Designed miniproteins, single chains, continued (4). Designs and how they scored, part 19

Each design is a single chain, and the fold is of that chain. pLDDT is the mean over its residues in the fold that is shown.

## One batch from the design tools (miniprotein)

Design m12630
Fold by ESMFold2-Fast:
Structure m12630 (fold): chain A 81 residues (1-81)
Amino acid sequence: MKATITVTEVLDDHTARAIVETELGTAEAIVSDLGGTASRAVVAVASKDPRLNGGYLASGSVSAAHAKPGDVLDAELLKEL
């Protein structure tokens, strides 16, 4: 399953609030395990819709340690939780 993750608020160096958009729907989520230097990282998504929860392979042009509101990550679901 493909997802688009749009950062809305940076909470710390490894955690952000985001909007996750998938073919199953859109939900606000907490994204964790953001990698500090990786252009690709496995991130954990915890949302109000359990169908969207899981480990995603995310890619973006920004370092997760420097994530900003409005940053967009392209992601693919690796494992459902």
Scores: mean pLDDT 72

Design m12631
Fold by ESMFold2-Fast:
Structure m12631 (fold): chain A 76 residues (1-76)
Amino acid sequence: MDKKELEEAFKKALEDAKELVKRKEEVLAQEKYTGSESAREQAALAEKIMNTTEEEKLKELIEELYKRIEEEVAKK
């Protein structure tokens, strides 16, 4: 694998993850939202992703975020 291709794919995945988290955060901000622990965990994990600079840790955090989102979707 080319390092540049890996970096570009990683940046795209990070942008996609940020967009998903932004939607979750907007839901949490609504007065009508009765949040679950999983939704709060997703928002907290996204904050870690945004503040992480190491490539390997970013991959792990993004994978964890997607896993959390899929678990929430699977419940409903």
Scores: mean pLDDT 61

Design m12632
Fold by ESMFold2-Fast:
Structure m12632 (fold): chain A 64 residues (1-64)
Amino acid sequence: AALATLANIALAQQDIAQALGLAKKLLANGQYAAAISVLNKILALSPSNSEAAALLAQAKANAA
């Protein structure tokens, strides 16, 4: 039970890291709307993620 819980936490952290990587690539390619969508989903799962919040602010500034 404990080992399975730790594995699920590690997988969730990996998913967030992968989503952040995708958001960075979308921003680099000028796909701001797609990046904003991904970043909003990351922040819904991890509201305290400062990197996602910073990238979202950057994406919104470039989309406006």
Scores: mean pLDDT 76

Design m12633
Fold by ESMFold2-Fast:
Structure m12633 (fold): chain A 62 residues (1-62)
Amino acid sequence: SPAEEGAFWALRIAKELAGVDPSKLSREEAIGVALTGLHIAGVGNPTAEEVRRAADLVLEKG
C-alpha cells in the first residue's frame, strides 16, 4: 500500500541517512519522515490517513 511503501522509505531515511532510532521519534518527526517517504514512493498527494498510517508504521517498526 502507499502507506507501507512510504513507511519503508521513511525508516530507511531515519536509520541509514539520519542515523536515528525511528521508535524514539516524536509524532511530529515521524509525520515529517513519513511524508518524505511517501513522496519518494511516488505518492504526490498523500491523504491525511495515508500520512497518519505511514507515521504509525514508522514508530511501530522502529
Scores: mean pLDDT 80

Design m12634
Fold by ESMFold2-Fast:
Structure m12634 (fold): chain A 98 residues (1-98)
Amino acid sequence: ASPLQRRALEEARRILNEVPYLEAEVKGNTLIVTMKDTSEGRAIGGEIKKRLSEVPGIRVEVKGNTLIITVEDDPEAQEALPPVVREAVEEAKELFGL
């Protein structure tokens, strides 16, 4: 991954790891988010998938309780990843009373 891509992934990982229902790790150009098997974990994960899927240059795949987020080598996608992740978490907390 490029230095900017790594920085964006690492910042998003930090934001997600502050959420009790989520565990995030970075592998190459991919952010792997594991959701707890709870209604809250599923709700937050669902909002993250919804918001990031609308961002050009970001791909989200779901495998069981895991989100696999791939960021293209595109500065716009890299710059968008951390704020969109933050917005998704805040929206889920507001919508689901977390």
Scores: mean pLDDT 82

Design m12635
Fold by ESMFold2-Fast:
Structure m12635 (fold): chain A 72 residues (1-72)
Amino acid sequence: SLSGNARLYLAAGENAYEAGNWDLANQYFALGRSLAEQSSDKDTLLAELDAAQKAADDKKLKEEQQKRLLLA
């Protein structure tokens, strides 16, 4: 289903950002959003994807801050 496939991309994106793979995470979240837009669960799925994107952005920011401290 579109809803099920959107949730699979959500999970794949979360796994990718936990591994520090930001480009892959963004690609999976974009695919998840595309499927969510066509789903009857659109509002719920988009909210879940937005929450996951925020978590990914926060993790990336923390890693970039650590990198800047190391290189300074």
Scores: mean pLDDT 83

Design m12636
Fold by ESMFold2-Fast:
Structure m12636 (fold): chain A 113 residues (1-113)
Amino acid sequence: MEIKKVIEETLQLLREFKERVEEHLANRDYEGIKATLREFYRKLDELLAKLPPDNPEAQEIIRILVEVKNAADRVLRAIDEGKPLEQVEAEVRSLLETLDNAIKRLEEILKKM
């Protein structure tokens, strides 16, 4: 797959993921957030498999996606460990910030192509 196409598909996925997480957070639906994260992980792993690890542009994209995956893992752990709602919400807000930064960075890469 062409790297530009992978970036476009990734941007669409991250935007959809962000919107769904924000909707569930507004409703305090943490089970919905957890389900969204699990679905996102499957799609993210599919995109990562399409990126050539020896390509410098692909390496930067992979790094961005790994940062998003790590932020999502923190949310899943907070929910699974039964942490206080304030801590869960803080991790979700951190994830949303990471998604915003990832989207911005991928848009910058796409503009240079």
Scores: mean pLDDT 83

Design m12637
Fold by ESMFold2-Fast:
Structure m12637 (fold): chain A 57 residues (1-57)
Amino acid sequence: GSDEILEAVKYAKELAEKGLTPEQAIAEVRKRFKDASPEALKAAELTVELLHIRKKL
């Protein structure tokens, strides 16, 4: 549901802010939200990738 998407994205953002790479952050999201929908995982992945690009700029 939408709550799962929001929680996954929020957690991924916190991990990225702590300095984890997108791949590391997504691995931790999958570990915590093992039954998360594909939409939730995709939203989290896009969020950490965008934050990683921002850090390069």
Scores: mean pLDDT 79

Design m12638
Fold by ESMFold2-Fast:
Structure m12638 (fold): chain A 71 residues (1-71)
Amino acid sequence: SNEEILARAEAIVQQDLQILQDQYANELAQMRAAGAPQEELDKLEEENKKLLQLATDYGQQVLDALKEQLA
């Protein structure tokens, strides 16, 4: 059904975003453990926030387009 297709697409987008969040959190944790300067940690955190926002926006655009196609 169209509802099942949408639900599966939404789940995929959510899983992909969660994987990215986990990867970025792990990278920051590893850099902290390695004694990276706060300036480098702040830079990476800022870049990761921008990339996550971009991925979130693109995921929403894809889901919105799919909803329109299935309506």
Scores: mean pLDDT 87

Design m12639
Fold by ESMFold2-Fast:
Structure m12639 (fold): chain A 55 residues (1-55)
Amino acid sequence: SPEDIRRRMEAQRQRVLDDVEAQLRAQGWSDEEIQEQLDRVRRTLDSLEAQRLAE
């Protein structure tokens, strides 16, 4: 169903964000820098999902 697809996409999005955060933290990024990068990643993912849904 569309709801199941949306839930799956959101779960995948969250996993990507969690992986990015963990990787940046492991590389010694500050919490502020990590948050800025996560915000950038979220905007990129939102843009890509909007484009995918428009197809």
Scores: mean pLDDT 80

Design m12640
Fold by ESMFold2-Fast:
Structure m12640 (fold): chain A 73 residues (1-73)
Amino acid sequence: ADASDFALNARKAASLLMEALPDDTDPSRVGALLAELLEMRRAGASKEEIAEFLRRQGVPRSTAERVAEYLVA
C-alpha cells in the first residue's frame, strides 16, 4: 500500500474529524488539523501521541483513536 492507500486513510480521518467537530466548523480548521497530523506522522509520532493531540483539540477519545489508527496504518 502506497500513496493511494495513505490518501484514502487521510480522507477517512478527515471524515471522522468533520463528524466529531461542530457542524459549522470552518473547512480551514479541518485542513489545519490534518496538516498538523500529517507532520506529526512524518516526524514519527506514535498513534498515542496523535490521539492525545486530537483530544486536546476537543475531539472525543474514541474518534481521536480511530483517526490516529488511520494515519499510522
Scores: mean pLDDT 75

Design m12641
Fold by ESMFold2-Fast:
Structure m12641 (fold): chain A 64 residues (1-64)
Amino acid sequence: LKTEDLKLGDEYLAKYEETGDVMDLAEAAFFYYRAEDFERAREVAKRLEELGYTSSAKSILEAL
C-alpha cells in the first residue's frame, strides 16, 4: 500500500526520465502523495511547474 505507492512513484519517475512524457511525471507526484512522501511529491510538482504544466503542479501542491 504505502510502500507500493512509493514504488509506483519511483517507476513513473523512471518512465519520465526515459520517455520525457510529463504525464508519467504527474503520475509519479500522485503516487508519492499517496505514499505520504510529501517531500518527493513537492519536488516532482515543482518540476512540473518549471516545465510549464502549472495546472497539474497546482492541483498537487494545493493537495499538500
Scores: mean pLDDT 77

Design m12642
Fold by ESMFold2-Fast:
Structure m12642 (fold): chain A 87 residues (1-87)
Amino acid sequence: SKAEKLRELKERAGIEEEDIEKLFEEVAKLEGKPEEVKELLEKAKKALTEENASEEELQIAARALGEIARKKGLEDIVEELRKLLKG
């Protein structure tokens, strides 16, 4: 499933929940929309912990992992996340 692949990519990238939380804290400061960003963080966490996550929740999580992977220079993980988002 997409959720299983997303969790696999998170593990392969060495991305922890704390890395995701830090990313969303940074975005909240830049965008000036803390409540909206908090809702997106909750959706991303749901996609990474539940097998029944919606497509929207999976896309939010995949985008977050992609930004963190890009910052870490993990190009292969970024490309796999892009493929996952396309179906």
Scores: mean pLDDT 79

Design m12643
Fold by ESMFold2-Fast:
Structure m12643 (fold): chain A 91 residues (1-91)
Amino acid sequence: SARDAFDAAMALMEEAQRIGRESELGEAAVNTSAGVYYVMLGDMERATEYFKKAVEADEEFTKELVERFAAALPQWAERIKEAYERALEEL
Protein backbone atom coordinates (compact mmCIF):
# COMPACT_ATOMS: atom_id res chain seq x y z
CA SER A 1 0.00 0.00 0.00
CA ALA A 2 0.98 3.68 -0.26
CA ARG A 3 1.20 3.77 3.53
CA ASP A 4 3.65 0.83 3.55
CA ALA A 5 5.85 2.59 0.97
CA PHE A 6 5.73 5.81 3.02
CA ASP A 7 6.59 3.89 6.21
CA ALA A 8 9.56 2.27 4.43
CA ALA A 9 10.71 5.73 3.27
CA MET A 10 10.41 7.12 6.81
CA ALA A 11 12.43 4.18 8.17
CA LEU A 12 15.18 4.84 5.61
CA MET A 13 15.24 8.56 6.50
CA GLU A 14 15.46 7.70 10.23
CA GLU A 15 18.40 5.39 9.43
CA ALA A 16 20.16 8.20 7.52
CA GLN A 17 19.64 10.61 10.46
CA ARG A 18 20.81 8.02 13.01
CA ILE A 19 24.15 7.52 11.22
CA GLY A 20 24.70 11.30 10.96
CA ARG A 21 24.20 11.75 7.22
CA GLU A 22 24.34 15.11 5.43
CA SER A 23 21.26 16.99 4.13
CA GLU A 24 21.99 15.79 0.58
CA LEU A 25 21.29 12.20 1.71
CA GLY A 26 18.03 13.41 3.27
CA GLU A 27 17.06 15.03 -0.06
CA ALA A 28 17.83 11.78 -1.91
CA ALA A 29 15.70 9.78 0.56
CA VAL A 30 12.72 12.19 0.41
CA ASN A 31 12.74 12.45 -3.40
CA THR A 32 13.18 8.67 -3.86
CA SER A 33 10.21 8.11 -1.51
CA ALA A 34 8.10 10.60 -3.49
CA GLY A 35 9.11 8.85 -6.74
CA VAL A 36 8.01 5.47 -5.36
CA TYR A 37 4.74 7.00 -4.12
CA TYR A 38 3.95 8.36 -7.61
CA VAL A 39 4.81 4.97 -9.19
CA MET A 40 2.20 3.41 -6.87
CA LEU A 41 -0.31 6.06 -8.01
CA GLY A 42 0.48 5.25 -11.67
CA ASP A 43 1.98 8.71 -12.34
CA MET A 44 5.21 7.67 -14.06
CA GLU A 45 5.99 11.20 -15.29
CA ARG A 46 6.03 12.67 -11.75
CA ALA A 47 7.83 9.58 -10.47
CA THR A 48 10.60 10.20 -13.05
CA GLU A 49 10.86 13.89 -12.03
CA TYR A 50 11.33 12.96 -8.35
CA PHE A 51 13.89 10.25 -9.16
CA LYS A 52 15.84 12.87 -11.17
CA LYS A 53 15.92 15.16 -8.11
CA ALA A 54 17.02 12.23 -5.93
CA VAL A 55 19.84 11.26 -8.34
CA GLU A 56 21.01 14.91 -8.52
CA ALA A 57 21.17 14.98 -4.70
CA ASP A 58 23.07 11.65 -4.40
CA GLU A 59 23.23 9.16 -7.28
CA GLU A 60 24.79 6.23 -5.37
CA PHE A 61 22.50 6.47 -2.32
CA THR A 62 19.43 6.86 -4.60
CA LYS A 63 20.41 3.65 -6.47
CA GLU A 64 20.67 1.80 -3.12
CA LEU A 65 17.27 3.15 -1.99
CA VAL A 66 15.61 2.24 -5.32
CA GLU A 67 16.90 -1.34 -4.99
CA ARG A 68 15.66 -1.53 -1.37
CA PHE A 69 12.20 -0.18 -2.33
CA ALA A 70 11.98 -2.59 -5.29
CA ALA A 71 12.79 -5.49 -2.94
CA ALA A 72 10.23 -4.28 -0.33
CA LEU A 73 7.47 -3.65 -2.94
CA PRO A 74 7.74 -6.55 -5.45
CA GLN A 75 4.33 -5.70 -7.01
CA TRP A 76 5.74 -2.28 -8.10
CA ALA A 77 9.42 -3.27 -8.46
CA GLU A 78 9.41 -3.28 -12.29
CA ARG A 79 7.65 0.12 -12.48
CA ILE A 80 9.97 1.62 -9.84
CA LYS A 81 13.03 0.48 -11.81
CA GLU A 82 11.46 1.71 -15.08
CA ALA A 83 10.93 5.25 -13.69
CA TYR A 84 14.42 5.28 -12.14
CA GLU A 85 16.11 4.14 -15.38
CA ARG A 86 14.11 6.74 -17.34
CA ALA A 87 15.33 9.42 -14.89
CA LEU A 88 18.95 8.38 -15.49
CA GLU A 89 18.45 8.43 -19.30
CA GLU A 90 16.90 11.95 -19.17
CA LEU A 91 19.78 13.37 -17.08
Scores: mean pLDDT 79

Design m12644
Fold by ESMFold2-Fast:
Structure m12644 (fold): chain A 108 residues (1-108)
Amino acid sequence: REEDLERVRRAAEEIGKLLLSRGFSEEQVKEIVDLTVEFAEEVGEGTAVSVLITEAVRLALEVLGLSEEETLALVDEIVDLLERAGIEVDREEMLEFARELIERMRRL
């Protein structure tokens, strides 16, 4: 669990740098990173990944005004960084999860 937490923390920091480069604010990135690490500590790595994707999709759509295609491309880049950190993720499942989130956000 300690090794998993360190892995999630490293991944969250690298993803935070990506999000900053895409126009997310320092405050938004800090909130996403902190939430991801907190959920990894309290619940587990899989839940932390889901929280990370949920918050990134929400901010991409609501704050940055990204299209569905741009938001899915961002999620794909996030999955690449998670894989590089040694976190096992199903890319197809994560992209489908992101599509469902986008649909829900557009219905509100």
Scores: mean pLDDT 81

Design m12645
Fold by ESMFold2-Fast:
Structure m12645 (fold): chain A 68 residues (1-68)
Amino acid sequence: SASDVLLEFLERLGEIEKEEGFDIEAFRKKAEELIREMNLKDPLLRAIAEAAMKWRIEELEREKEKLE
């Protein structure tokens, strides 16, 4: 189902975040590759996935700023 695809995306996005840490550019690149790899053709699912990626990037940027 669409919900199962979204949950898989979010789980894999979380794994990328753990792997890359505060390397935001590497995270963004791998997240974009994940969206492409999962072949999200539904515009709504793609929009949700892109929004989730953007939200995680913004959170990582805030956390990185605290460490600088």
Scores: mean pLDDT 80

Design m12646
Fold by ESMFold2-Fast:
Structure m12646 (fold): chain A 91 residues (1-91)
Amino acid sequence: FKEAAEYENELFKNLPNMDEEAQKLALETMLEIGVIEVEAAVKITVIKREKGLDPLAIGPQSPEEEKIVKEAEERMKKIIADYEARMAALK
């Protein structure tokens, strides 16, 4: 999840420059993204194991894995959009 990982990294870098309210919101958002990433990774690992696919291969190797990645990306995109709206409201 390249875009979400890059976004999360940028949030982490900017944490020291935020006030307490903004830091809390950023940390909660990072946690939500992390949970989605872990859930997707677990599901992908199970599918790879069941289908005898290479567990070290980066990226999806089957339509079932592609579906999980797409659903996770859509969920993370929504979380990021909600975070941006809440941050704008703090200004």
Scores: mean pLDDT 75

Design m12647
Fold by ESMFold2-Fast:
Structure m12647 (fold): chain A 69 residues (1-69)
Amino acid sequence: SALETALRSAETGRRLGASEEQIEQGIRAGLGEPALPSYELTREIGRKLRAIGDAIDRSLATGELLPGG
């Protein structure tokens, strides 16, 4: 799932040097406040978590901090 993919990407980032706080903060910030039906909410969460995972990977590759850090 997109959720598992994003979390696995975050775990890979963690092993490459990203902090637990950085990863957790990014995930929480990306989720926002859900106002959508369950099925659509799951898709939206999946999209945001995937983006967070990608952002963490890019941050580690380039040394650039995540937005809001």
Scores: mean pLDDT 59

Design m12648
Fold by ESMFold2-Fast:
Formats: sequence, C-alpha cells, structure tokens
Structure m12648 (fold): chain A 65 residues (1-65)
Amino acid sequence: SRVEEVLKSKDKNGDGTLSKQEAIEALKSLGLSETAAQIIVDELEEDGKVNVKRLIERLRELGLE
C-alpha cells in the first residue's frame, strides 16, 4: 500500500522502526497535520522509536489506510 511504501522508505536501516522525526515527516507526507502526526507518534513511541507495523495498524484503525 502507499502508506506502507512511504513508511518503509523512511526506514533506511530496514529494522522495522522509525525515529520520531522520520515518523512525523512520513505522516505529514501522507496528509496529516503536524499536531495529529505528533499525537500518533507519541502514543506509539518507545525509546525514541516507532514500530512501522504498529503505526500502520493505528492508521488503519483511524481510517487513514
């Protein structure tokens, strides 16, 4: 999907996680406001990282995927 492709393009290491900055930028590129992106990232962040699969599932729950 487009969402998965965008998120994986930001995962330069291929480890299945994004930094907070990479996750926010990816969500903004998908049409989310900075505030909405920040809220979602803060919900899912662990040790400064966001898991790509969990992020995709959250976006699906919100009807954004």
Scores: mean pLDDT 78

Design m12649
Fold by ESMFold2-Fast:
Structure m12649 (fold): chain A 71 residues (1-71)
Amino acid sequence: SHMEQERKDLEEFLERLKKHYDALKAGKTLAEIYQEETGRQPRITPSKEVEERALKNAEKVIKKLEDMLKE
């Protein structure tokens, strides 16, 4: 069903987001993650402040998605 597909899409997105979160927490930059995922150089290099904000935002989104998937 459409709802089952949405759940699978959210689960896949969550797994990908968790991998990015773990990489950021381990000290990888957003640019390094982008290059590893796409094989391309980013056109813009994020600042340290943007990277810190991305980490905090990823944590919040992960918790929200986990709650949605647990029902």
Scores: mean pLDDT 75

Design m12650
Fold by ESMFold2-Fast:
Structure m12650 (fold): chain A 76 residues (1-76)
Amino acid sequence: KIDQLQQQIDQLDQQGTQRALQGDYQGMSDTLKQRSQLLQQLGKEYQQQGNTDKAQQLFQQSKKDQQASDELAKLA
């Protein structure tokens, strides 16, 4: 499950880069929102494995992505 979540995040990062190059603020917002959700899931997986430090990093990144998504949505 961790490998699958990481692959999905990697795909979203590639999509986000393409949308950024096009100036697609709504697309960038949508990508970051989806990434935030996957990072939350990945963080929970690491927490279940006892890797609390990695889980906390992922939860913090998820919050940052959600905030960035909200800001980009205001520009769209």
Scores: mean pLDDT 83

Design m12651
Fold by ESMFold2-Fast:
Structure m12651 (fold): chain A 79 residues (1-79)
Amino acid sequence: MRDELVRDIFGEAFEAGVRAYEEALRQGLPEEEALRIAAEVAARKARELALRAGLPEEEAEELGEEVREILLTTPDPRP
């Protein structure tokens, strides 16, 4: 696995998710609904970027799920 590549994918996916979250909030959607939309956008972006970078489908799917879970749960804050 390429650690730097995975982090880059996470960063871009989270950025896309944050933008979707902010847009949903601007439209008046509840925070919980905005988070679901953001998680879906981020997960899709992570998988697409991983596949484009040549990662196996299994790894791309796993990265998408990780991004989705991070946005949908209340994880401890990471530095």
Scores: mean pLDDT 76

Design m12652
Fold by ESMFold2-Fast:
Structure m12652 (fold): chain A 92 residues (1-92)
Amino acid sequence: EKIEVTFNGTTIVSANEAAKKRFGLEVGKTTLEEFVAKLPATDEQKQAILEAARRLLTDPSAPSKVTITLDDGSTVTLERVGSEVKITIEPA
């Protein structure tokens, strides 16, 4: 089931129902770090996701879209949408 979350640099500002149910996300409260900590990923993959999100928000020369593959075959896509980052997780 596809997971979709949008992050404003501080907290999650939107999440689809699958994300809310799977990860217990609270819009306006859950931080990006809290969300990423819940992912079935290695510490290295989690750090890469956090770094990609920070670069998308702070570096205008960074690529607007980054894809990271997790060990379970799932893909995490981060995309800059204005001042926000959309994170999509698609299962293998």
Scores: mean pLDDT 81

Design m12653
Fold by ESMFold2-Fast:
Structure m12653 (fold): chain A 88 residues (1-88)
Amino acid sequence: SPAQKIADRARQLIDEGRKLLDEGKYEEALKVFEEAANLLDSAPVKTPELLKLQREAGELIREAYVKLGDTERLEEINKQREEALKAA
């Protein structure tokens, strides 16, 4: 069915995104999870399986944003510390 093809593709994208998260590739993982979410949003009929995948993709997008934001903040703090040490 069209819904099953969407579910299968979304699962593949979610699995690839999880692998990228495990590798610390947060920006790449985010892009893949957003692709999965957009695919699921485009489905003309929302089956229970598709709704579950849509919730899972949304949770993973939030996780990737948190990790990306934390990484950016940590890099900025580390940069400021190194600059302070150079100025001393």
Scores: mean pLDDT 82

Design m12654
Fold by ESMFold2-Fast:
Formats: C-alpha cells, sequence, structure tokens
Structure m12654 (fold): chain A 93 residues (1-93)
C-alpha cells in the first residue's frame, strides 16, 4: 500500500517534469524568435543540466539493477523538477 502510494507520486512527478520540459522548450522558441540573447541564457542552463544529466544516467542504470529505493527516486525527481523550474526562470530572465 505505501509502495503503491510512492509509485503514484513518482508517476505524478514524472508528468510534472514532462509539462515543465514542454514549457521550457516553448519559451525558448519564443525568446529566440524575439531576438533575445538565448545563447547566453542557455549556456548557464546547460551547465546545470550537464550535472543533472549525468546523475540521471547513473540513476537509470541503478534503477535497472533494482538498486534505487522509491524514496531515492522521489527525491531525485523533486531535484529535477526544481532544476527545471530554475531553468524556466532563467529563460524568462
Amino acid sequence: MEEERKRQEIADLVKELAKLHNEFMKILDELEKQGKDVAEIVRKIVEKYRELSRERTRFAELRKQGRVTLDEEIAFLKRQIEADKEAIEELKK
């Protein structure tokens, strides 16, 4: 029962992450069309995303091996969501 609730939370967090990603891409496209300095904004975001991307890859491998707890998955997804929210704010300048 508790594991089912945590898995539902993970599913909800994954959906939130997908929505944030779509918003990020839409804002990026609009800013580029407006002639904003998107290259400079993206450069800073890419630095943060590079570290998170490496963590994501390691996490995916550990998940395949059954070495990730549900709590660790939730904590990781929450960190990704926070990073994506920060990235969206960077796009908005």
Scores: mean pLDDT 77

Design m12655
Fold by ESMFold2-Fast:
Structure m12655 (fold): chain A 69 residues (1-69)
Amino acid sequence: SLPSDEEIRANALLIQAAVDYVIAKRSKDPEVKKEAIERLKNLARQAEALGDEETVAFIRELIDEVEKL
């Protein structure tokens, strides 16, 4: 069966979050890190609007990991 529109949106947010995390981790640039945190916070808000608690938790964990870089 095909994924639902909500599943497609949630998966897109998850992929975008993972990409932002990888860029921040590899760049070592404080401006890139700051921009990644801001984008991740925006993605977390979008996941909250979808009611996807698992995606929200995943993105929040990535924010914490980026802040430790």
Scores: mean pLDDT 85

Design m12656
Fold by ESMFold2-Fast:
Structure m12656 (fold): chain A 82 residues (1-82)
Amino acid sequence: GPAAGAGETAKLTVEENAEDNASEIGRKEAVEGFREKLAKETDPEAIRKGIENLEEGLKVAKGEGLKELARELLAIAREHLE
């Protein structure tokens, strides 16, 4: 169906549980879902919040998989915002 615009789609980051255990399948699915949310998100504030959350998550993430996912999502969000 047509895009209705985003209202409460502020979670541009992966699930909180995904930060703890980002599997390969989960990572790819998270990236795809993130891209879809960005395509529907028209509020720059929500995108900026997503970037901020990803930056904070990257700082506290202890696993390489989580850091790599966060960096990938950050790059996608920044490209979309620009």
Scores: mean pLDDT 66

Design m12657
Fold by ESMFold2-Fast:
Structure m12657 (fold): chain A 82 residues (1-82)
Amino acid sequence: MKKVVVIGAGEIGIKKAKELKEQGVEKIVLVDISEEALEKAAEEIGRDVTETLVGDRRDPETIKYLRDVLKPDEVIGAAPLD
């Protein structure tokens, strides 16, 4: 089972998650500091393939922790300023 983490539930994160869904990724985990943004994004992408996790996207330590805890096949950053 393929699992990918996308850091950032804004427009860029939603776009990347939709692209991953089209590529046949079975599980997409969205990470953002805002639960409200995560819930909206999950509805837009589809709750069948999307899972949400509250985390600080500006903290590199969060990204490293997610890789260790969630054990995803891939981690993608989707920060608005990058």
Scores: mean pLDDT 73

Design m12658
Fold by ESMFold2-Fast:
Structure m12658 (fold): chain A 88 residues (1-88)
Amino acid sequence: LPSKPLEFEVTMELDDDLKQDIVQTLAYLGGEEQPWDIYWDEDSKQILVSGDVPPNADEETRTGSPVNELFKKLKENTGPVKLTINVV
């Protein structure tokens, strides 16, 4: 295990559609073997995500949203990561 996991923190306005896209993208990256642990904190308005990112040769990125840039970086890394999304 690495001594420090990769950590991403971003602040953005989230609607229900974007939240669902995040969940679906993380499920796809985790696959059937190692799904992501996703926790929504209503008090702090944060999405906390942890898990391992498998190496993927297929990169399905076609939008320039900040969320897709974060997921692209997660896909490029193998090992434990932590993602915190602050909702405005």
Scores: mean pLDDT 54

Design m12659
Fold by ESMFold2-Fast:
Structure m12659 (fold): chain A 78 residues (1-78)
Amino acid sequence: MTEETKKYLQKELEEAKKFVEEALKKTKDEKKKKELKELLKEFEEFVENVLSGKLRLGNREFLEKLEELKKKLEEAAK
């Protein structure tokens, strides 16, 4: 994995954390809060596993999985 890919993943994780924090401040729905927290944890675990080398994916599979997780967060925030 390149240093540039590691920086990209770290930035995406920081943006996901910020997105969830903002969404949690706007919603009073406890079910949505729980779903957002669980999805953020899944996102954090994915990034951690990729950065640590526990999960080895091809570039396309990696980007597709990242996009899937981002889409799940956006859907849960609606």
Scores: mean pLDDT 79

Design m12660
Fold by ESMFold2-Fast:
Structure m12660 (fold): chain A 62 residues (1-62)
Amino acid sequence: SKEKFEKLVAFLKSLGMSEEEAEEFARAVLNKDTLAATRIASKLSAEQREKVQAFLKSLGLT
């Protein structure tokens, strides 16, 4: 949904991700493109990945 996309993009930007990367990751997650999502997530630290997973779970995306 648009609301989940906007919330996810804002959260990812708060972690230091660029607008372009945040939007690419959010689209990959919402489209269930696991390979694209994993590729972008691999640039994040382990701590940042844990925060992203917790946030995705809060949105019902995991």
Scores: mean pLDDT 83

Design m12661
Fold by ESMFold2-Fast:
Structure m12661 (fold): chain A 77 residues (1-77)
Amino acid sequence: EEMEKLIKELEEAAKKLAETGSPEDREKLKELLRKLLEKDPAQARKAAGDILNRYPTRELHDIVREVFAPYARERTA
């Protein structure tokens, strides 16, 4: 289904970004994360966590944080 395809594309985009570091690959990853968030925020968070676990780079962390920033209103306290 479309969600599974988006998750697969997200994993491939994360791998490409780790290999190339190109601005184009960064934008592609951001777009894929935004599309996932629009379809299923819970699946998007899980997929983002999975790629961060697989590619624990600061660049990938920054991208995930940037994309999730509008949704990051949850705080413990």
Scores: mean pLDDT 74

Design m12662
Fold by ESMFold2-Fast:
Structure m12662 (fold): chain A 100 residues (1-100)
Amino acid sequence: MEEEEKKIREIIAEQLDKMLERSTAAGSLTEEQVEHLEKAKEAVLEGDDEKAVEHLAKALNIPLEEARRLLESWKLAARYKLGLLTEEEIKELEARERAR
């Protein structure tokens, strides 16, 4: 279970790395926003969700509540990739993907 939590955090960190790479290539984030995104990745890997949410909110210039929801969504997606979701949670995630 703790080993699976580590893999969840690694998957989220990879998503943040992808976001950093794309944002740097596109020039869509300021230098300060890039630094906050890097700190958010570090906090995710350290297991500090509150720190990750604060840095993510600053990196994306969104409210703390929205950043918290985004992180929870990424955790749910990571658990799905690892096969840790219940049938009910899988259906909820698929419904959300279809609503896009």
Scores: mean pLDDT 78

Design m12663
Fold by ESMFold2-Fast:
Structure m12663 (fold): chain A 87 residues (1-87)
Amino acid sequence: SAEEERRRERLRRLAEFEERVRALIEAGKYEEAARLLEEEAERNDGLLKTLLRGLALELRNKVEPSEEIKEEIERLKAEVRELIAQQ
């Protein structure tokens, strides 16, 4: 069906996105990977948006660790737990 085809297309795009992010991480380009995750988060909503934002912050923390970033990561983890509990 057209719906099934659109679902497969979304999953394929997500897989291609994950491969791009992984390649950047393997190359040590953590800031570029974080930027891609942040841009993708703005195109999404709900749980996926929060997860993508969290991953971007974890990568930024690898480049330049800070207590502010660590606190923001913990806040996003709490938001993820709350969103999962509501589903």
Scores: mean pLDDT 79

Design m12664
Fold by ESMFold2-Fast:
Structure m12664 (fold): chain A 103 residues (1-103)
Amino acid sequence: MEWERLRRKAAERLRELRETNDLSESAREYVDNMAKMLESDEDGVKVRVAPGLVVSVNKEGVPTGLEVDPSLNLSEEEKEEMLEKLRKAIEELLEMIREEEER
């Protein structure tokens, strides 16, 4: 499957997971904005996932950094936790799509 098509499928599955899971408000926003990142056709993009929060994504859709407005007072540990959760969610989506293609 082409990378562009795979990313679009991942975004679709991510939105589906958002609707079927009992997620917190912050988690739902995070998931929805991750889908927007995956749908981006730009090489290297920054996406605002919440007020004061911007995630940097490389050309392969992998999160590489998190920029936080100082007023939010997030620790480095909290930023790392958010990036790790985002990476795992993307890996899960890609794995589900690959499994569906094995049918």
Scores: mean pLDDT 62

Design m12665
Fold by ESMFold2-Fast:
Structure m12665 (fold): chain A 74 residues (1-74)
Amino acid sequence: VEEKVKELREKLEKAKSAEEVIEVIEELGRLADPRAEDTLLEAYVRGLERFPEAAEEIRKAAERAGRKIREAAE
């Protein structure tokens, strides 16, 4: 899990489009692991900063991923 989170974080740093940021967020949601929560928040904040035109799509993806992680945490 930690190694996968690190991989997704590196992918986020190299993301050149809002679609790539959303993909990272969705992957973090699929992991459904509480250890991914900080990286999800970072992806959300950085995504909004770099791609404000896709803010609504990024927000919806982050909400779905966060819900999956929260449900997995109990």
Scores: mean pLDDT 78

